Designed miniproteins, single chains. Designs and how they scored, part 82

Each design is a single chain, and the fold is of that chain. pLDDT is the mean over its residues in the fold that is shown.

## One batch from the design tools (miniprotein)

Design m2857
Fold by ESMFold2-Fast:
Structure m2857 (fold): chain A 83 residues (1-83)
Amino acid sequence: SEALFQEILEALARPEALEDLRRTLSVSPERVEEVLANATPEQREEYELVVETHRRVIELLERGDLEGAARVLTETQLWLEER
């Protein structure tokens, strides 16, 4: 988890990271519909968690809270890997 946190911290420290995350949230309505059209309740929950995580990460990065942003993203990735 510490290794993952450091990798994410380094990735988010890149100048293009904030713009890349904003682009991830700028998905067309048609694309969102494709993702959710045949989604199970669990898959929809996962999608909603990822979207909310990206929004929180963007807000933290805009405030200059790089460590907070990396922590939030790390926690979500670890949750998604939980089986």
Scores: mean pLDDT 77

Design m2858
Fold by ESMFold2-Fast:
Structure m2858 (fold): chain A 113 residues (1-113)
Amino acid sequence: SRIEELIKRINELIEELKKHADDPDRVLQLAREISRTLVELGDVAAEEIRKMKEVDPEKAQELARKYLELLSEIVTKAAEVISTLPDDVAAEAQGLIGRGYVEAARRIEEALK
């Protein structure tokens, strides 16, 4: 599915963060890409939730909880990698990924209305 493809991409980007820990510009570029991919994941999840809500509102709520939990797991994994970086780069990378997470979560929650 598109969601599984996006999750795989985010995990690959997080692994690339580990490989480029000594390159601040590359780390921030990767953090921006993770942020953008999180927002896209939120949009795709929101569309699935809206479609499910028309058929089964209770299943739509369960699907939303599942996606919010997946987003939390992804952000936790990213934070563990970022915690190994120099403080200034870590703070900016965390901010970028955190913004993508908040926006993705918001889009999922809005789909439930």
Scores: mean pLDDT 89

Design m2859
Fold by ESMFold2-Fast:
Structure m2859 (fold): chain A 67 residues (1-67)
Amino acid sequence: SAAEKAGEGAEKAGAAARAGNDEVMERQIRLAEEYGGSREAARKAAEAARAGDSVTAHQWALEAAKG
């Protein structure tokens, strides 16, 4: 579903942020938004992941999937 793809985009944005790959992070945030997800929540997932907070990152990815 579109919601599943939005959540995937947010999770992948977090993974890219942890790896220091800002180009991939920004692409995945845009993909989450294109599938109807919350761009703000996807960015917060990436920021939490970059800070090393995987639990908070996952919670924001779930929120991104809701739109």
Scores: mean pLDDT 86

Design m2860
Fold by ESMFold2-Fast:
Structure m2860 (fold): chain A 63 residues (1-63)
Amino acid sequence: SEEELEAVFRELDTDGDGTIPVVALPAAFRRLGRTPSDEEVLAADKDGDGTVDFEEFRAAAEK
């Protein structure tokens, strides 16, 4: 659910800047009860900057 996505994202957003590192993404998906593929993790980092914002995280988790 949206609330679970927001809760997981906020927990991993340790800097409070609205982004999480791509390396934290597999742990985030495991907390949501799923195992992401390497392709899904790489696709979530659309900008290639090594971080994922909430919109990128949500899109990856809901697809």
Scores: mean pLDDT 73

Design m2861
Fold by ESMFold2-Fast:
Structure m2861 (fold): chain A 95 residues (1-95)
Amino acid sequence: MSSMAVAVLVGAELYELGLDLDFELQAPSLNAAEREHLRELVREIKRLVRERTEELAAKLSTVSDRAEAMELLREGARETARRIEELRRRAEERA
């Protein structure tokens, strides 16, 4: 396994911990329905991040060119961030 694949997986773990921390900081100001809605959103985002990170790690394991690997990392990060923003937007529309 390449060091780049390990770094990507560690990044996903840190992001998931950040989501849990954000939830705990917001939860005291929310009612029961809002809290459940946020918990469900966090669960959906974690699932997305894990799936995207596993796909990215698999692709990185097959790439031998450094420039191609760097572009995969940049594109993967941008696309994952875009999908997270879309999940958050859809959740707000349902509230």
Scores: mean pLDDT 81

Design m2862
Fold by ESMFold2-Fast:
Structure m2862 (fold): chain A 96 residues (1-96)
Amino acid sequence: SDEEIGREVRRIIEERIAKGELSEDVIEKWKEVEKLGFTDAELARFAQTLTPSRDPEALAEALIDYLANHSAEEVKRALLEVAVDEGLELMKEGLE
């Protein structure tokens, strides 16, 4: 499921941070993403817009690369757009 994929993506990123494998800039942007309270499913869906994969390792790598190459504002905006799309899908599923 997207929730399981997103949970694993988050864990991979956290492990890379703990090992000192990510730059301070990337870590700061990741913390801003976490403050927004995105669900694991929303994170997985966003990562899948960056690479056509369901492999959590590939998705985590794509997300880290995106964080390295974009401003915190651009990252937050892109994630909010995915969250809005998810909300619209849930609303459509609630229609008979």
Scores: mean pLDDT 76

Design m2863
Fold by ESMFold2-Fast:
Structure m2863 (fold): chain A 100 residues (1-100)
Amino acid sequence: SKEVLEEAKKLVLELLEQFIKWVKEDPRISEEEKEELIKFAEEYKKKVLEAKSVEELLKIIDEMIEKLKEYAKKYPQLKDALDIVIDQLELIKELTKKKL
């Protein structure tokens, strides 16, 4: 369970770093949108690092998915890219559950 937690954390953190890089580099994203999306990613990186159990991490992943769905609704021009991130989080979630 500890090994599963640390492996899942690494995957989520790598995804969040890739998300931050994409947000910074994509010219379709305005400066205001960049600030909001980077703040989201940095806040959830902290939550992921602080997670003490697989159950807590899975709850954090669910919160991230719901927030990303809200952003896809708010920023429809980013929907396709955000849906890819959501799909990757769902995959991490399912792989983590199967290792339990």
Scores: mean pLDDT 89

Design m2864
Fold by ESMFold2-Fast:
Structure m2864 (fold): chain A 93 residues (1-93)
Amino acid sequence: NELIEKVREIAKKLNLPESVIERIIEAIKDPSIKLTDEEMKYLSLIIQEMKKRGEKEEFIIYLAAIIASNLENIPLEEAIKRIKEVKEKLKKK
């Protein structure tokens, strides 16, 4: 619920189309829902804004995993695992 509220707030601030906002929220609720390339680009803008605001890392990982799941055609859990692995490697640099 907190993640959905943050996504709606940021998407409205970025003036994204309401239809795209609703599609992104549906994918957050059900990650089996496949996003279009355009919807994924808008989700990437939301992720960038969340990073700028210092929002919870778990929210950023989850949204990034939705994009990775769509692009790589892999389950959300596998996408989350891959993103966490990359972040752990970056912490050691």
Scores: mean pLDDT 80

Design m2865
Fold by ESMFold2-Fast:
Structure m2865 (fold): chain A 117 residues (1-117)
Amino acid sequence: SIDEIVEKLFPDLDEETKQKIKELIEAVRNKDFETAYKLLDEIAKELGLSEETVKMLKEIIDRIKAGKNPDILLFELMFLKKLSARDHYYAVPIALLIGYAAGSKLAKRILELFLSR
């Protein structure tokens, strides 16, 4: 379930922030992109994510909204983008959950690997 996935990925976050992440995933799944952008801004503020990291997460949502596969941006965020350790720690799982909500098979596979630990 999404509740179990969020709990395993973010054991150190408060319940309010975890709830917002779950709502973000549901908004993306339902193609409610206005709500998804709002929740992402709130989550980013709570986690103290940099403007560059937030921009990249928004670009992933923009690509999904355009009906395009987000996988190239997920790959860029995970392996090519030079972000702070904190931004990487939170933004990578959030990006994977957004991709998973949009039906990315890559995001699903990577999440399954993270959860099998």
Scores: mean pLDDT 86

Design m2866
Fold by ESMFold2-Fast:
Structure m2866 (fold): chain A 90 residues (1-90)
Amino acid sequence: NTCVEAKKLLNQGKYTEAFKKASACLDQLNLDDKIAGPPILGEMILDLGEKIDLPVIKREATYILQLLGFLKSKSPKIQKLFDEVRKKYS
């Protein structure tokens, strides 16, 4: 799972590689991954945004917000993550 690989790289402090894998995960999301993927990516974008101040992260956060917005009614955890990403990048 590309999204899980991205999070592992983030935990290792490999921020550039984590971001590349996160972007690849977004591009490769199928229907099933669209529920699990966006929450993982939202957590990673919050962590990356503290450590890397790049315009590309803000753009990816905007796309993740759209995906989380669609899914927020399915889970209180997704709603909370949506609110945290929106607060940081809006």
Scores: mean pLDDT 63

Design m2867
Fold by ESMFold2-Fast:
Parts: sequence; C-alpha cells; structure tokens
Structure m2867 (fold): chain A 58 residues (1-58)
Amino acid sequence: GPYAARAAAAGGAGAAASAAEAEKVNDLQTWRDAMDGAEAGDDVGGARAGAAGSRKAS
C-alpha cells in the first residue's frame, strides 16, 4: 500500500540517492572549479560554504 511505499522512499531510496549525489557533485565541482581557476579547489563546503554562510547567517 501507499504507506509502505512512502516509508521505503523516505528512508531507503532518499538516503542512498543523497549519498551518491553528494559524492558525485563534490567530484564534479572540484573538477569544474579547477578549470575556471578556483581559489581553493579542495572540497565543497570549505571556504565557499564559509563565505556563503556569512551572508545567510546575517
């Protein structure tokens, strides 16, 4: 039934997809940033997240 399907989607599929996507996005972001001459080009969430968080935190 719909309840069982939703329970699986909320826990199983979502977690798996999120983990896989996060890893791929991190790799692609690093590669693209290197091509454009990023300052850091190490990991997504470091200096970039810090700078972006500054505006959001305000």
Scores: mean pLDDT 53

Design m2868
Fold by ESMFold2-Fast:
Structure m2868 (fold): chain A 45 residues (1-45)
Amino acid sequence: MQELVDLAQKALEYTEELGKKMTPGMRNRLVGSMRNHYRAIQQQA
């Protein structure tokens, strides 16, 4: 399911872009959560 990995990558990218417009706290929470999820998916690959 490489589509799942690609989706996670895009989510990370969008989260980082959003982080530029968000408060530091919100940005860190989103980026951290997305990175953890992304790493879990990559673990399967």
Scores: mean pLDDT 69

Design m2869
Fold by ESMFold2-Fast:
Structure m2869 (fold): chain A 92 residues (1-92)
Amino acid sequence: MEATRARLAEAGAAAEAALEAGDEEALAEAMRAYGRVLIEHLAEQGNAEGLRKFAEAARRDAEIARELGLDAVAEAAREMAEEARAKAEELE
């Protein structure tokens, strides 16, 4: 829906702003906001495959963030991966 697209755009903009500012906590919060909106949208669509792909991408992001020492970002990405995986499993 239109509201979902607006929420994703705002969360994406917040993530970019946080990244430019070097504000890891704000980036982690923006990632959680973006991830939850996307997971909710995919679940409403019954898109288990999309949820699994998102979970895989989020797990890779968590590993990269951990290697970079971005612990808050890594934890946010890990949370989003688990939420997406759980939602995909519920749809099967």
Scores: mean pLDDT 80

Design m2870
Fold by ESMFold2-Fast:
Structure m2870 (fold): chain A 72 residues (1-72)
Amino acid sequence: ATTTREEFRARARALGYSDEEIEAAFARFDTDGDGVIEGAETERVRAFQAAHGLEVDGYLGDAAIVLAVTSL
């Protein structure tokens, strides 16, 4: 599975986070800046999920989004 910038931003905004926090959190995973987390970037998502006790599926769901923003 892949996570897009638009999907990440929409969910994080619904949770009350600022655009700057959302962009900073997404940039932790979107290392090439193309707005999609894919390929080698999925390994970074898996590492983040494992570090925070989440299911390691390579997809940034709501719980992963909250942790990504709040752990900046």
Scores: mean pLDDT 76

Design m2871
Fold by ESMFold2-Fast:
Structure m2871 (fold): chain A 95 residues (1-95)
Amino acid sequence: SRLELERELMRLPPDRIVAIVEEALKGSNLSEEEKQALLDIVREHPGAFPEAAARRFGLPLDEIRSLVDEALRQAETPEEFVRLLAKKLAELISK
């Protein structure tokens, strides 16, 4: 799971991962503070941001694993994978 996540994310340059997450968050129910915190995490950990976000926002790691596995099954491209991760992660944070 962790190695599969890192391999899929590493298919994109870090700056592109940040840009995709930023765009995906524009339609989210997150506060501006939560959006900024998540974007900072993505900038620091572009290859592992779902796990880093889980630690920052107190999310269960099992839910993050399920979210990653679902995104891996649904995504047809690396860009779609990052977009799905960002959207699903934002939904968990806004609970």
Scores: mean pLDDT 83

Design m2872
Fold by ESMFold2-Fast:
Structure m2872 (fold): chain A 85 residues (1-85)
Amino acid sequence: SMEEFAERVREVLERTSLPEELIEHGVRFAVEQYRRLVEEGKLTPGFEERFLELLERHRAALSRVRDAEELEKMLQALIGEALAA
């Protein structure tokens, strides 16, 4: 479900050094992108698991993000990678 996806994304982001405000922003952004992909029929099989694995793998890079725009760009890149697999 969307709620389970949001919770799992939050759990990974909470293991970064991002401030709480950016963690909340990242969760909301990821959920909105996921909702759009579901509604448009663009979600690929295994997307959720691949996206979460990519978040975990890039946890150190996510921790170096400075602002919401940089966070959105990084999340968008990881979403694109998860969709392409």
Scores: mean pLDDT 88

Design m2873
Fold by ESMFold2-Fast:
Structure m2873 (fold): chain A 64 residues (1-64)
Amino acid sequence: EDERRAAAFAEASRLAQEADYLLTVKGDKQGAAEHYRRAADVLEEAGFPQSAADFRAYADKVEA
């Protein structure tokens, strides 16, 4: 299977977990949004623009 895809989604998952921690435990909406946007950048760079768009939309919602 596509190793690049697996690596990109693993990295995005790690960033999303850190974002969830910042949001739910620390109350850091700004930091959480930044981590979700980093996850989106990783996915876009790997060639998954739709998944990247989903993470960016969620970051915008969290920051609001």
Scores: mean pLDDT 82

Design m2874
Fold by ESMFold2-Fast:
Structure m2874 (fold): chain A 93 residues (1-93)
Amino acid sequence: AAAAVDALVEELLRAAEEAEKAGDTELAFQLRSLATLLRTQAAAAKDDAEVARVLRRTAGALRALAARSKDPEIAARLEAIAERAERAAEALE
């Protein structure tokens, strides 16, 4: 679980840098906040079921951000990260 969470946090931080370079400072802030929340909540989780729940919530948040994105490359990137978060959650259930 920890390795999958760390990989997703890294992807979120890279996506935030891409958003910032594209001039979307709000999206960059939201992605950095989501990365911090994912790391903190996963570290506080008592079992794999709680980690899976955090990952599914992260995937939902990413899909909502992707739907609001004006940049199709950023939207596709966020959808791909969301899919990886869901697959990581399924592996824990």
Scores: mean pLDDT 85

Design m2875
Fold by ESMFold2-Fast:
Structure m2875 (fold): chain A 61 residues (1-61)
Amino acid sequence: SREEILEALSKVLSPEQLEVVEEALDLEAQGRIEEANRLLGRRLSSAQIAAVFDVLGEILG
């Protein structure tokens, strides 16, 4: 769930970075996948993006 994703990411991301993830999830919920991916790429490092996808893969599996 969204809550599980944000909880897991709170261990590795700052509050400001979590806000970026929440904004990206809102864009994805609207079908705006390219805009969500662009936002993540602009605001997060490659390592942080990898952490996000790792958590998503584990929770959504």
Scores: mean pLDDT 78

Design m2876
Fold by ESMFold2-Fast:
Structure m2876 (fold): chain A 92 residues (1-92)
Amino acid sequence: MKGVSYYVALSLLYSALENGLDDLSEELVVAMVELAIESKDEEAERIAVEVLRRGLEAGVPLPRETLERLLEEAEKNGMELLAEYLRELLEE
């Protein structure tokens, strides 16, 4: 499930991550991870993990409640890599 809008969004996010990171918002990080989960694509799952990692490195605050919700959605959609990463974040 890879649409033009999905790829455009990921391309823009990747460009932002590569060139700045300073303007990454909690809302944007969450929305991109949710978009990846909804796509049910293995490549999108890897990108979602990278988005979370880069967002945290950039100092984007991710509330525990938000991480728990994303974990539930990742597990429900069989995204094991994303789910494992979210579990690690919740243990800290």
Scores: mean pLDDT 71

Design m2877
Fold by ESMFold2-Fast:
Structure m2877 (fold): chain A 61 residues (1-61)
Amino acid sequence: MSPEQQEILSLTEIIVRMLEQEGYPQEVIDEVREVAEESLRNNESIEEFLKRVSEIVKKHA
C-alpha cells in the first residue's frame, strides 16, 4: 500500500473510534468505513477522503 493509503486506514480507525465514543449510530460508522474502502480502491487523496467523511458526519449530526 502507498503511504497515503496507510494514512487513510489509520485515520479511518481513529474517526470510527471517535464516532463510537460520541454515540453515533452504526449506520454512520458503516458509511464511513464504506467511504474509506471506496477511497482506497479509487486511490483518492487524504483530502478527498476527509471531505467525504466530513459530509457524512454533517448529514447525521
Scores: mean pLDDT 81

Design m2878
Fold by ESMFold2-Fast:
Structure m2878 (fold): chain A 115 residues (1-115)
Amino acid sequence: SRSDLVQELIDLLDTAISLLNQLADGLSKSPDPSLQAVAERLRRDANLLSELRTKLRNGTATDEDLRELSGLARSTSQLLLRMQPLLPPELQPLAQQLVDTLDRISALADELLRL
């Protein structure tokens, strides 16, 4: 049902927010300014996902919110795929898990838009 898909999306968003913050914390410890800039973007993305998660939980999310969610998840996933080979080896599994989670979020948001 739509309600089951919304609940799955909320659960995936909770996971993605946690992973984004963990990866951002790891990257912020790097002396590389480019990785620090990625950390700042990941924190902003986590805040935006948290706002969208709140709207989904409250039943106030619009189709525009779902389009923004799908686009944000896809954009962040694509950034991480480009950056993954440049990440410290200890953070690469975390980045891959986040990519997989964001891809699921994008697909599920798109499915909700078709209902």
Scores: mean pLDDT 91

Design m2879
Fold by ESMFold2-Fast:
Structure m2879 (fold): chain A 93 residues (1-93)
Amino acid sequence: MEEKEQRKKEIEKLYEEALKRVDETISHPALREEAKRDIENIYKTALELDAPVEKVKELLDLVIEFYTSGPVKRAEYLRKINEIIEEIKKEKE
């Protein structure tokens, strides 16, 4: 469907913007590479599951928050990321 093609283009733009934000926000090289890997995995999963654009944007924002936040917040962001991924998978069923 045409809507699916539009969603893929929007997800691709979000992915490109997320990679740019990682380069601008995360100064530590190893963490930057890990964040980009997580972002790439979200992008691939989103395309496979035909995920809602809003959920993809939220996941990408949470990954950046995870890598830019202090240790106390990291567990909370990781939990939210996993919850959204499970919601996307469940909606496809």
Scores: mean pLDDT 79

Design m2880
Fold by ESMFold2-Fast:
Structure m2880 (fold): chain A 80 residues (1-80)
Amino acid sequence: MSLETLLDQALRAAGAGDIERAIEYLERALELASEEERPAIEEAIEALRAGDIEEARRLVLELLVELGVRQLEEAVRKVF
C-alpha cells in the first residue's frame, strides 16, 4: 500500500470511530513515511490515543494536502 492510501484508510477508520484500526493504519504509514512526514503522523497517533479524534483527523488531512495528492484530497473532502 502507498503512504497516501494508509493515511486515507486511517481517516476513514477515525471517522467511523474505529480508533484502534485508525492507529494501526497510522503506525503502518510511519513505516513508509519520510522524516518530514513522521512528526505529523506521530502527533495524529497521540491525538487518537488521547481520544481527540477531531485533532487527529485534522492532522492527517493537513498532511494529505501537503503531499499534493489531488485524488486523495478530493476523497477526503467527501468523507468530511
Scores: mean pLDDT 78

Design m2881
Fold by ESMFold2-Fast:
Order: C-alpha cells, then sequence, then structure tokens
Structure m2881 (fold): chain A 112 residues (1-112)
C-alpha cells in the first residue's frame, strides 16, 4: 500500500529528528528496524504511539523546546490520521494512538 510506505517514510523521518535532538542511537536504530518490519497500519499506529512518548520524554528532560515538541507531535498525529483516512486502522485504533499526542499538547500548555 502506498499509504503504508508513506507512513513508514514519515515515521523514519521523525526518528531521525528525535536522534538529532538526543534520542540514543541504539533506541533510534531499534525504532527504525521496527518501522521497516511493520506490515500493517495497526503496527505503525502502535509505533507512532511510542514516538509520541519519546517526544514527551525529550521535552520533559529539557532536550527539546516546546515548539520542537509540538511540531514532532503534530507530525506523528498526521501519520496516524493518514492511516485512518486510508482505511488502514479503525477509529478506535486512531483514538488510542493519538491519546498520548493529546496528552503531550495538554502537558505543554499546562506547564507554561
Amino acid sequence: SAAIETAKQRLLSIVDKLEENGLPQDVADDLRERIEAASSGEELAAIAYELSQQVLELYKTGKIDEDTALQLADEVEDVVVDLYNAGLITGAVMAAALDPGSVLVLKIAVER
């Protein structure tokens, strides 16, 4: 599926940005391997969830600023929404994957 291939490339780009901003190389390499091995929208949505958690952790530890955290969270959310619009995940899977992104946005807004 073109949508699966597009989602993989977008998630790999997000991993590259996380590594540039202080995500350890071994963690980044594990995420890249899992993204490339993924065969379903549900697997990619689960990885997107984990990327949102990594964004939040980098923000909480002061490795990235608010603007960078919000941009990366938005990029992750766009991948999940694209998977849903392509019919590759259910609304329930999308809601579960996006819940951490919503929490990230809310945490940044509340902590400022």
Scores: mean pLDDT 83

Design m2882
Fold by ESMFold2-Fast:
Structure m2882 (fold): chain A 84 residues (1-84)
Amino acid sequence: SAEEERRRALAEKGREAADLLDQAVKDPSLIPQGIQKASDFYGFYSKDGDKASQQVRDFLTGYPIEGARGEASAARALAAELAA
């Protein structure tokens, strides 16, 4: 169904965000790309996407390495729930 297809596409965005944030923890030069992927994922995941996107961007800008570590885990968990 179109709904199942949308859920799978969103799950893929969350997995991509998680993978890139995990890489960014080891290579901080990837932090800007990680922030963008997380921002995009939460923008589509959340009912108030613009606010959720901005909140994630602000948080990761203030706490890039620690924030990336936590958000990678969170995005991966949400992606797994969407894929189920």
Scores: mean pLDDT 85

Design m2883
Fold by ESMFold2-Fast:
Structure m2883 (fold): chain A 90 residues (1-90)
Amino acid sequence: MKYTVTAAASIKADGKKAKLTLTGRVEHDGKISEEKTVEKEVDAGEYGTLTVEIQVEASGPVTATAKAVLENEDGSVKTKTRTFTATVPP
């Protein structure tokens, strides 16, 4: 089956300039089928928004994981991770 997985993250940079990294990963049969990473700089006090789109072809359900990491200039880090399983009806 063909799957299109879209992952989006929006994270606020608190008080200092930060770097936002969004990694989308799709797994099939417990192995990484596709992985894509995007990044941008976010100014102090602003929201950074990133989107990644991955297309995969798999025989059965796939697991998608999106991991967003906001690294502030002072070395503090915010991380958000989301995982979901796409199940196709028989």
Scores: mean pLDDT 73

Design m2884
Fold by ESMFold2-Fast:
Structure m2884 (fold): chain A 81 residues (1-81)
Amino acid sequence: SMKEKGLLKLLDFDGDGYITPEEFERVKEALELYRKTGKYPEDLDESLLRQLFALADVDGDGKITDEEFEKFYEELEKLVR
């Protein structure tokens, strides 16, 4: 899918078509931190997180609902090796 290709482009630095369990956990922790606090973690690329949020925000309203976060995590889990 178009969303799946976007996720791989951002996260698949090895070009193997998958993300690692460690990369998935890292991304999930960063997104949950932002979801709960509205702040980006200092040790992760804010530009990468903004691009991930854009992929999760399907309707482009600048809000990511709980349902959209759950769907986004499901899409990420499909890419985990």
Scores: mean pLDDT 67

Design m2885
Fold by ESMFold2-Fast:
Structure m2885 (fold): chain A 67 residues (1-67)
Amino acid sequence: SAADFSAQLQAAGEFLATIPGVGEELAKRILAAMMRRGTTALLGDVAALTEVPGVGEELARRIVAAW
């Protein structure tokens, strides 16, 4: 449902906010990429994360490690 999807996006945003180097605008870009690729396909793949503007390889590796 739309409510379940909103809750999932909020939880993902809160997760991303716990990662050093991820600000609000970058979290929004990562969430948009998750909506296009799927959560595991993005958050489990360093190369996919680095395609997001503002995400470098070190930050991508940190996100994958925390996921």
Scores: mean pLDDT 78

Design m2886
Fold by ESMFold2-Fast:
Structure m2886 (fold): chain A 118 residues (1-118)
Amino acid sequence: MSLEEAVERAVAAAERMERTAEALLEDVERHREELERRAGREAVERTLRALREARELARKAPEAARALDLEGVEEAARKALEAADLAREVGADEGLVEALRDAALELLQAAAEARAAL
C-alpha cells in the first residue's frame, strides 16, 4: 500500500471514529439515569469522559495523519478502543460500541500501513 493511500484511509477512519464517538456519547447521555442505576455513577462518568476524549482526539487525528504523526494517530485509536470498552461495560448500545471499535481498529491498521510505507 502507498503512504498516500494509508494516510487517506487513516483520515476516513478518524472521521468515522469522531462521528461514532459522538453518537455513542449522545446515547450514553440520553440513557444516563438508567445506566447509572445499573453500573453506578462513577462508571458512567468515566465512560462519558473517555468518549469526550476519544471524540476530541479523533477530530485531531486527520491532521496528525497528514503530518505523519503516527503516534498521535495510534493514541487516538487506543483512546477510542478504551472508550468503547467502558461503554460496553456500562451497557451502552452494542451496535454503536461495535462501530466505534471497528473505526478505531481501521485507524490502527491504517497507521501500521503508513509506518510500513515510510
Scores: mean pLDDT 90

Design m2887
Fold by ESMFold2-Fast:
Structure m2887 (fold): chain A 87 residues (1-87)
Amino acid sequence: SLEEKWKKVLEEVKKRLAELYPEKYEEIGKVLEEIMKEFIEKNIPLDEESVNLAVKKFKEKMPDLEEKVLKAVYAFLLAALSRLKAE
């Protein structure tokens, strides 16, 4: 289901964030969960356009976040999406 796909993407991104940015993991994870819940509720499909929208919303919610961390989140989201599409 769409909900299961978004939850799998969120879980993969959160896992990688916990490994690379443990001190910011909880704050970043909470914001990502809020964005993903909104997307699931609105039946937004999991694609490159919705990943770009998620990153935009993430930047709006955490404007002071380091650019390297924002780029990492974007890369992790795209990697998770590519993995799901390859299966």
Scores: mean pLDDT 79

Design m2888
Fold by ESMFold2-Fast:
Structure m2888 (fold): chain A 65 residues (1-65)
Amino acid sequence: SMLERVKAKKAEILARLDAANVPEEEKELIADLFDRLIKATPLLSEEEVEEMLEELERRVDEVIE
């Protein structure tokens, strides 16, 4: 399901942020964005969820140094 996919991506991204030693405050902001997407997932189309996941991954790549 899309909900499971978003949850799996959240876990993957948070593990990457931990490995990159990203500050806790930044990690919390990213986690909150994923939680908002998880909450909205049942109301969104699969295409909208995919686009939002791609945007979140892009932002995470910009944060990881």
Scores: mean pLDDT 80

Design m2889
Fold by ESMFold2-Fast:
Structure m2889 (fold): chain A 72 residues (1-72)
Amino acid sequence: TLLAPFIPYILASFGLPLPDAALRAALLRRFGDDLQALVEWARELVGYVPGQKEFRPKRRLSAAELARAVGV
């Protein structure tokens, strides 16, 4: 799928940990090739608000918390 190589980059841009293969597979299963849905989910997870001038990556999420949020 075209989305697969971008998943680590997208998560890193929100300050989220790098996903392992199982987490990447779970994200692909949940969102398919819908990049916009993945980005919106990540924004909600880290508390980003539309119109915010600066993203504040001070929230720390472990790989386990990220996997749990996806339902793995």
Scores: mean pLDDT 67

Design m2890
Fold by ESMFold2-Fast:
Structure m2890 (fold): chain A 74 residues (1-74)
Amino acid sequence: MPSEETLELLEEMEEIPETAELAREIRKAVENKEPLDVILELVVRLARRAAALDDTRSFARAFEIQREILKLKE
């Protein structure tokens, strides 16, 4: 299970219009216990969008979520 901290990061990104759709898709995939590879692909897409926004804070949040998902895959 992702940590409560990771879920809070997703909730914060759901409040940002540009990342909201992907953040909701990731949270739904986690709640539905989708394969970790599917969740990881969505998180990578979220990180790319954050990078495109030149928002280093949103990128850092996406990177932190990705790190947690990679730990769950191991």
Scores: mean pLDDT 76

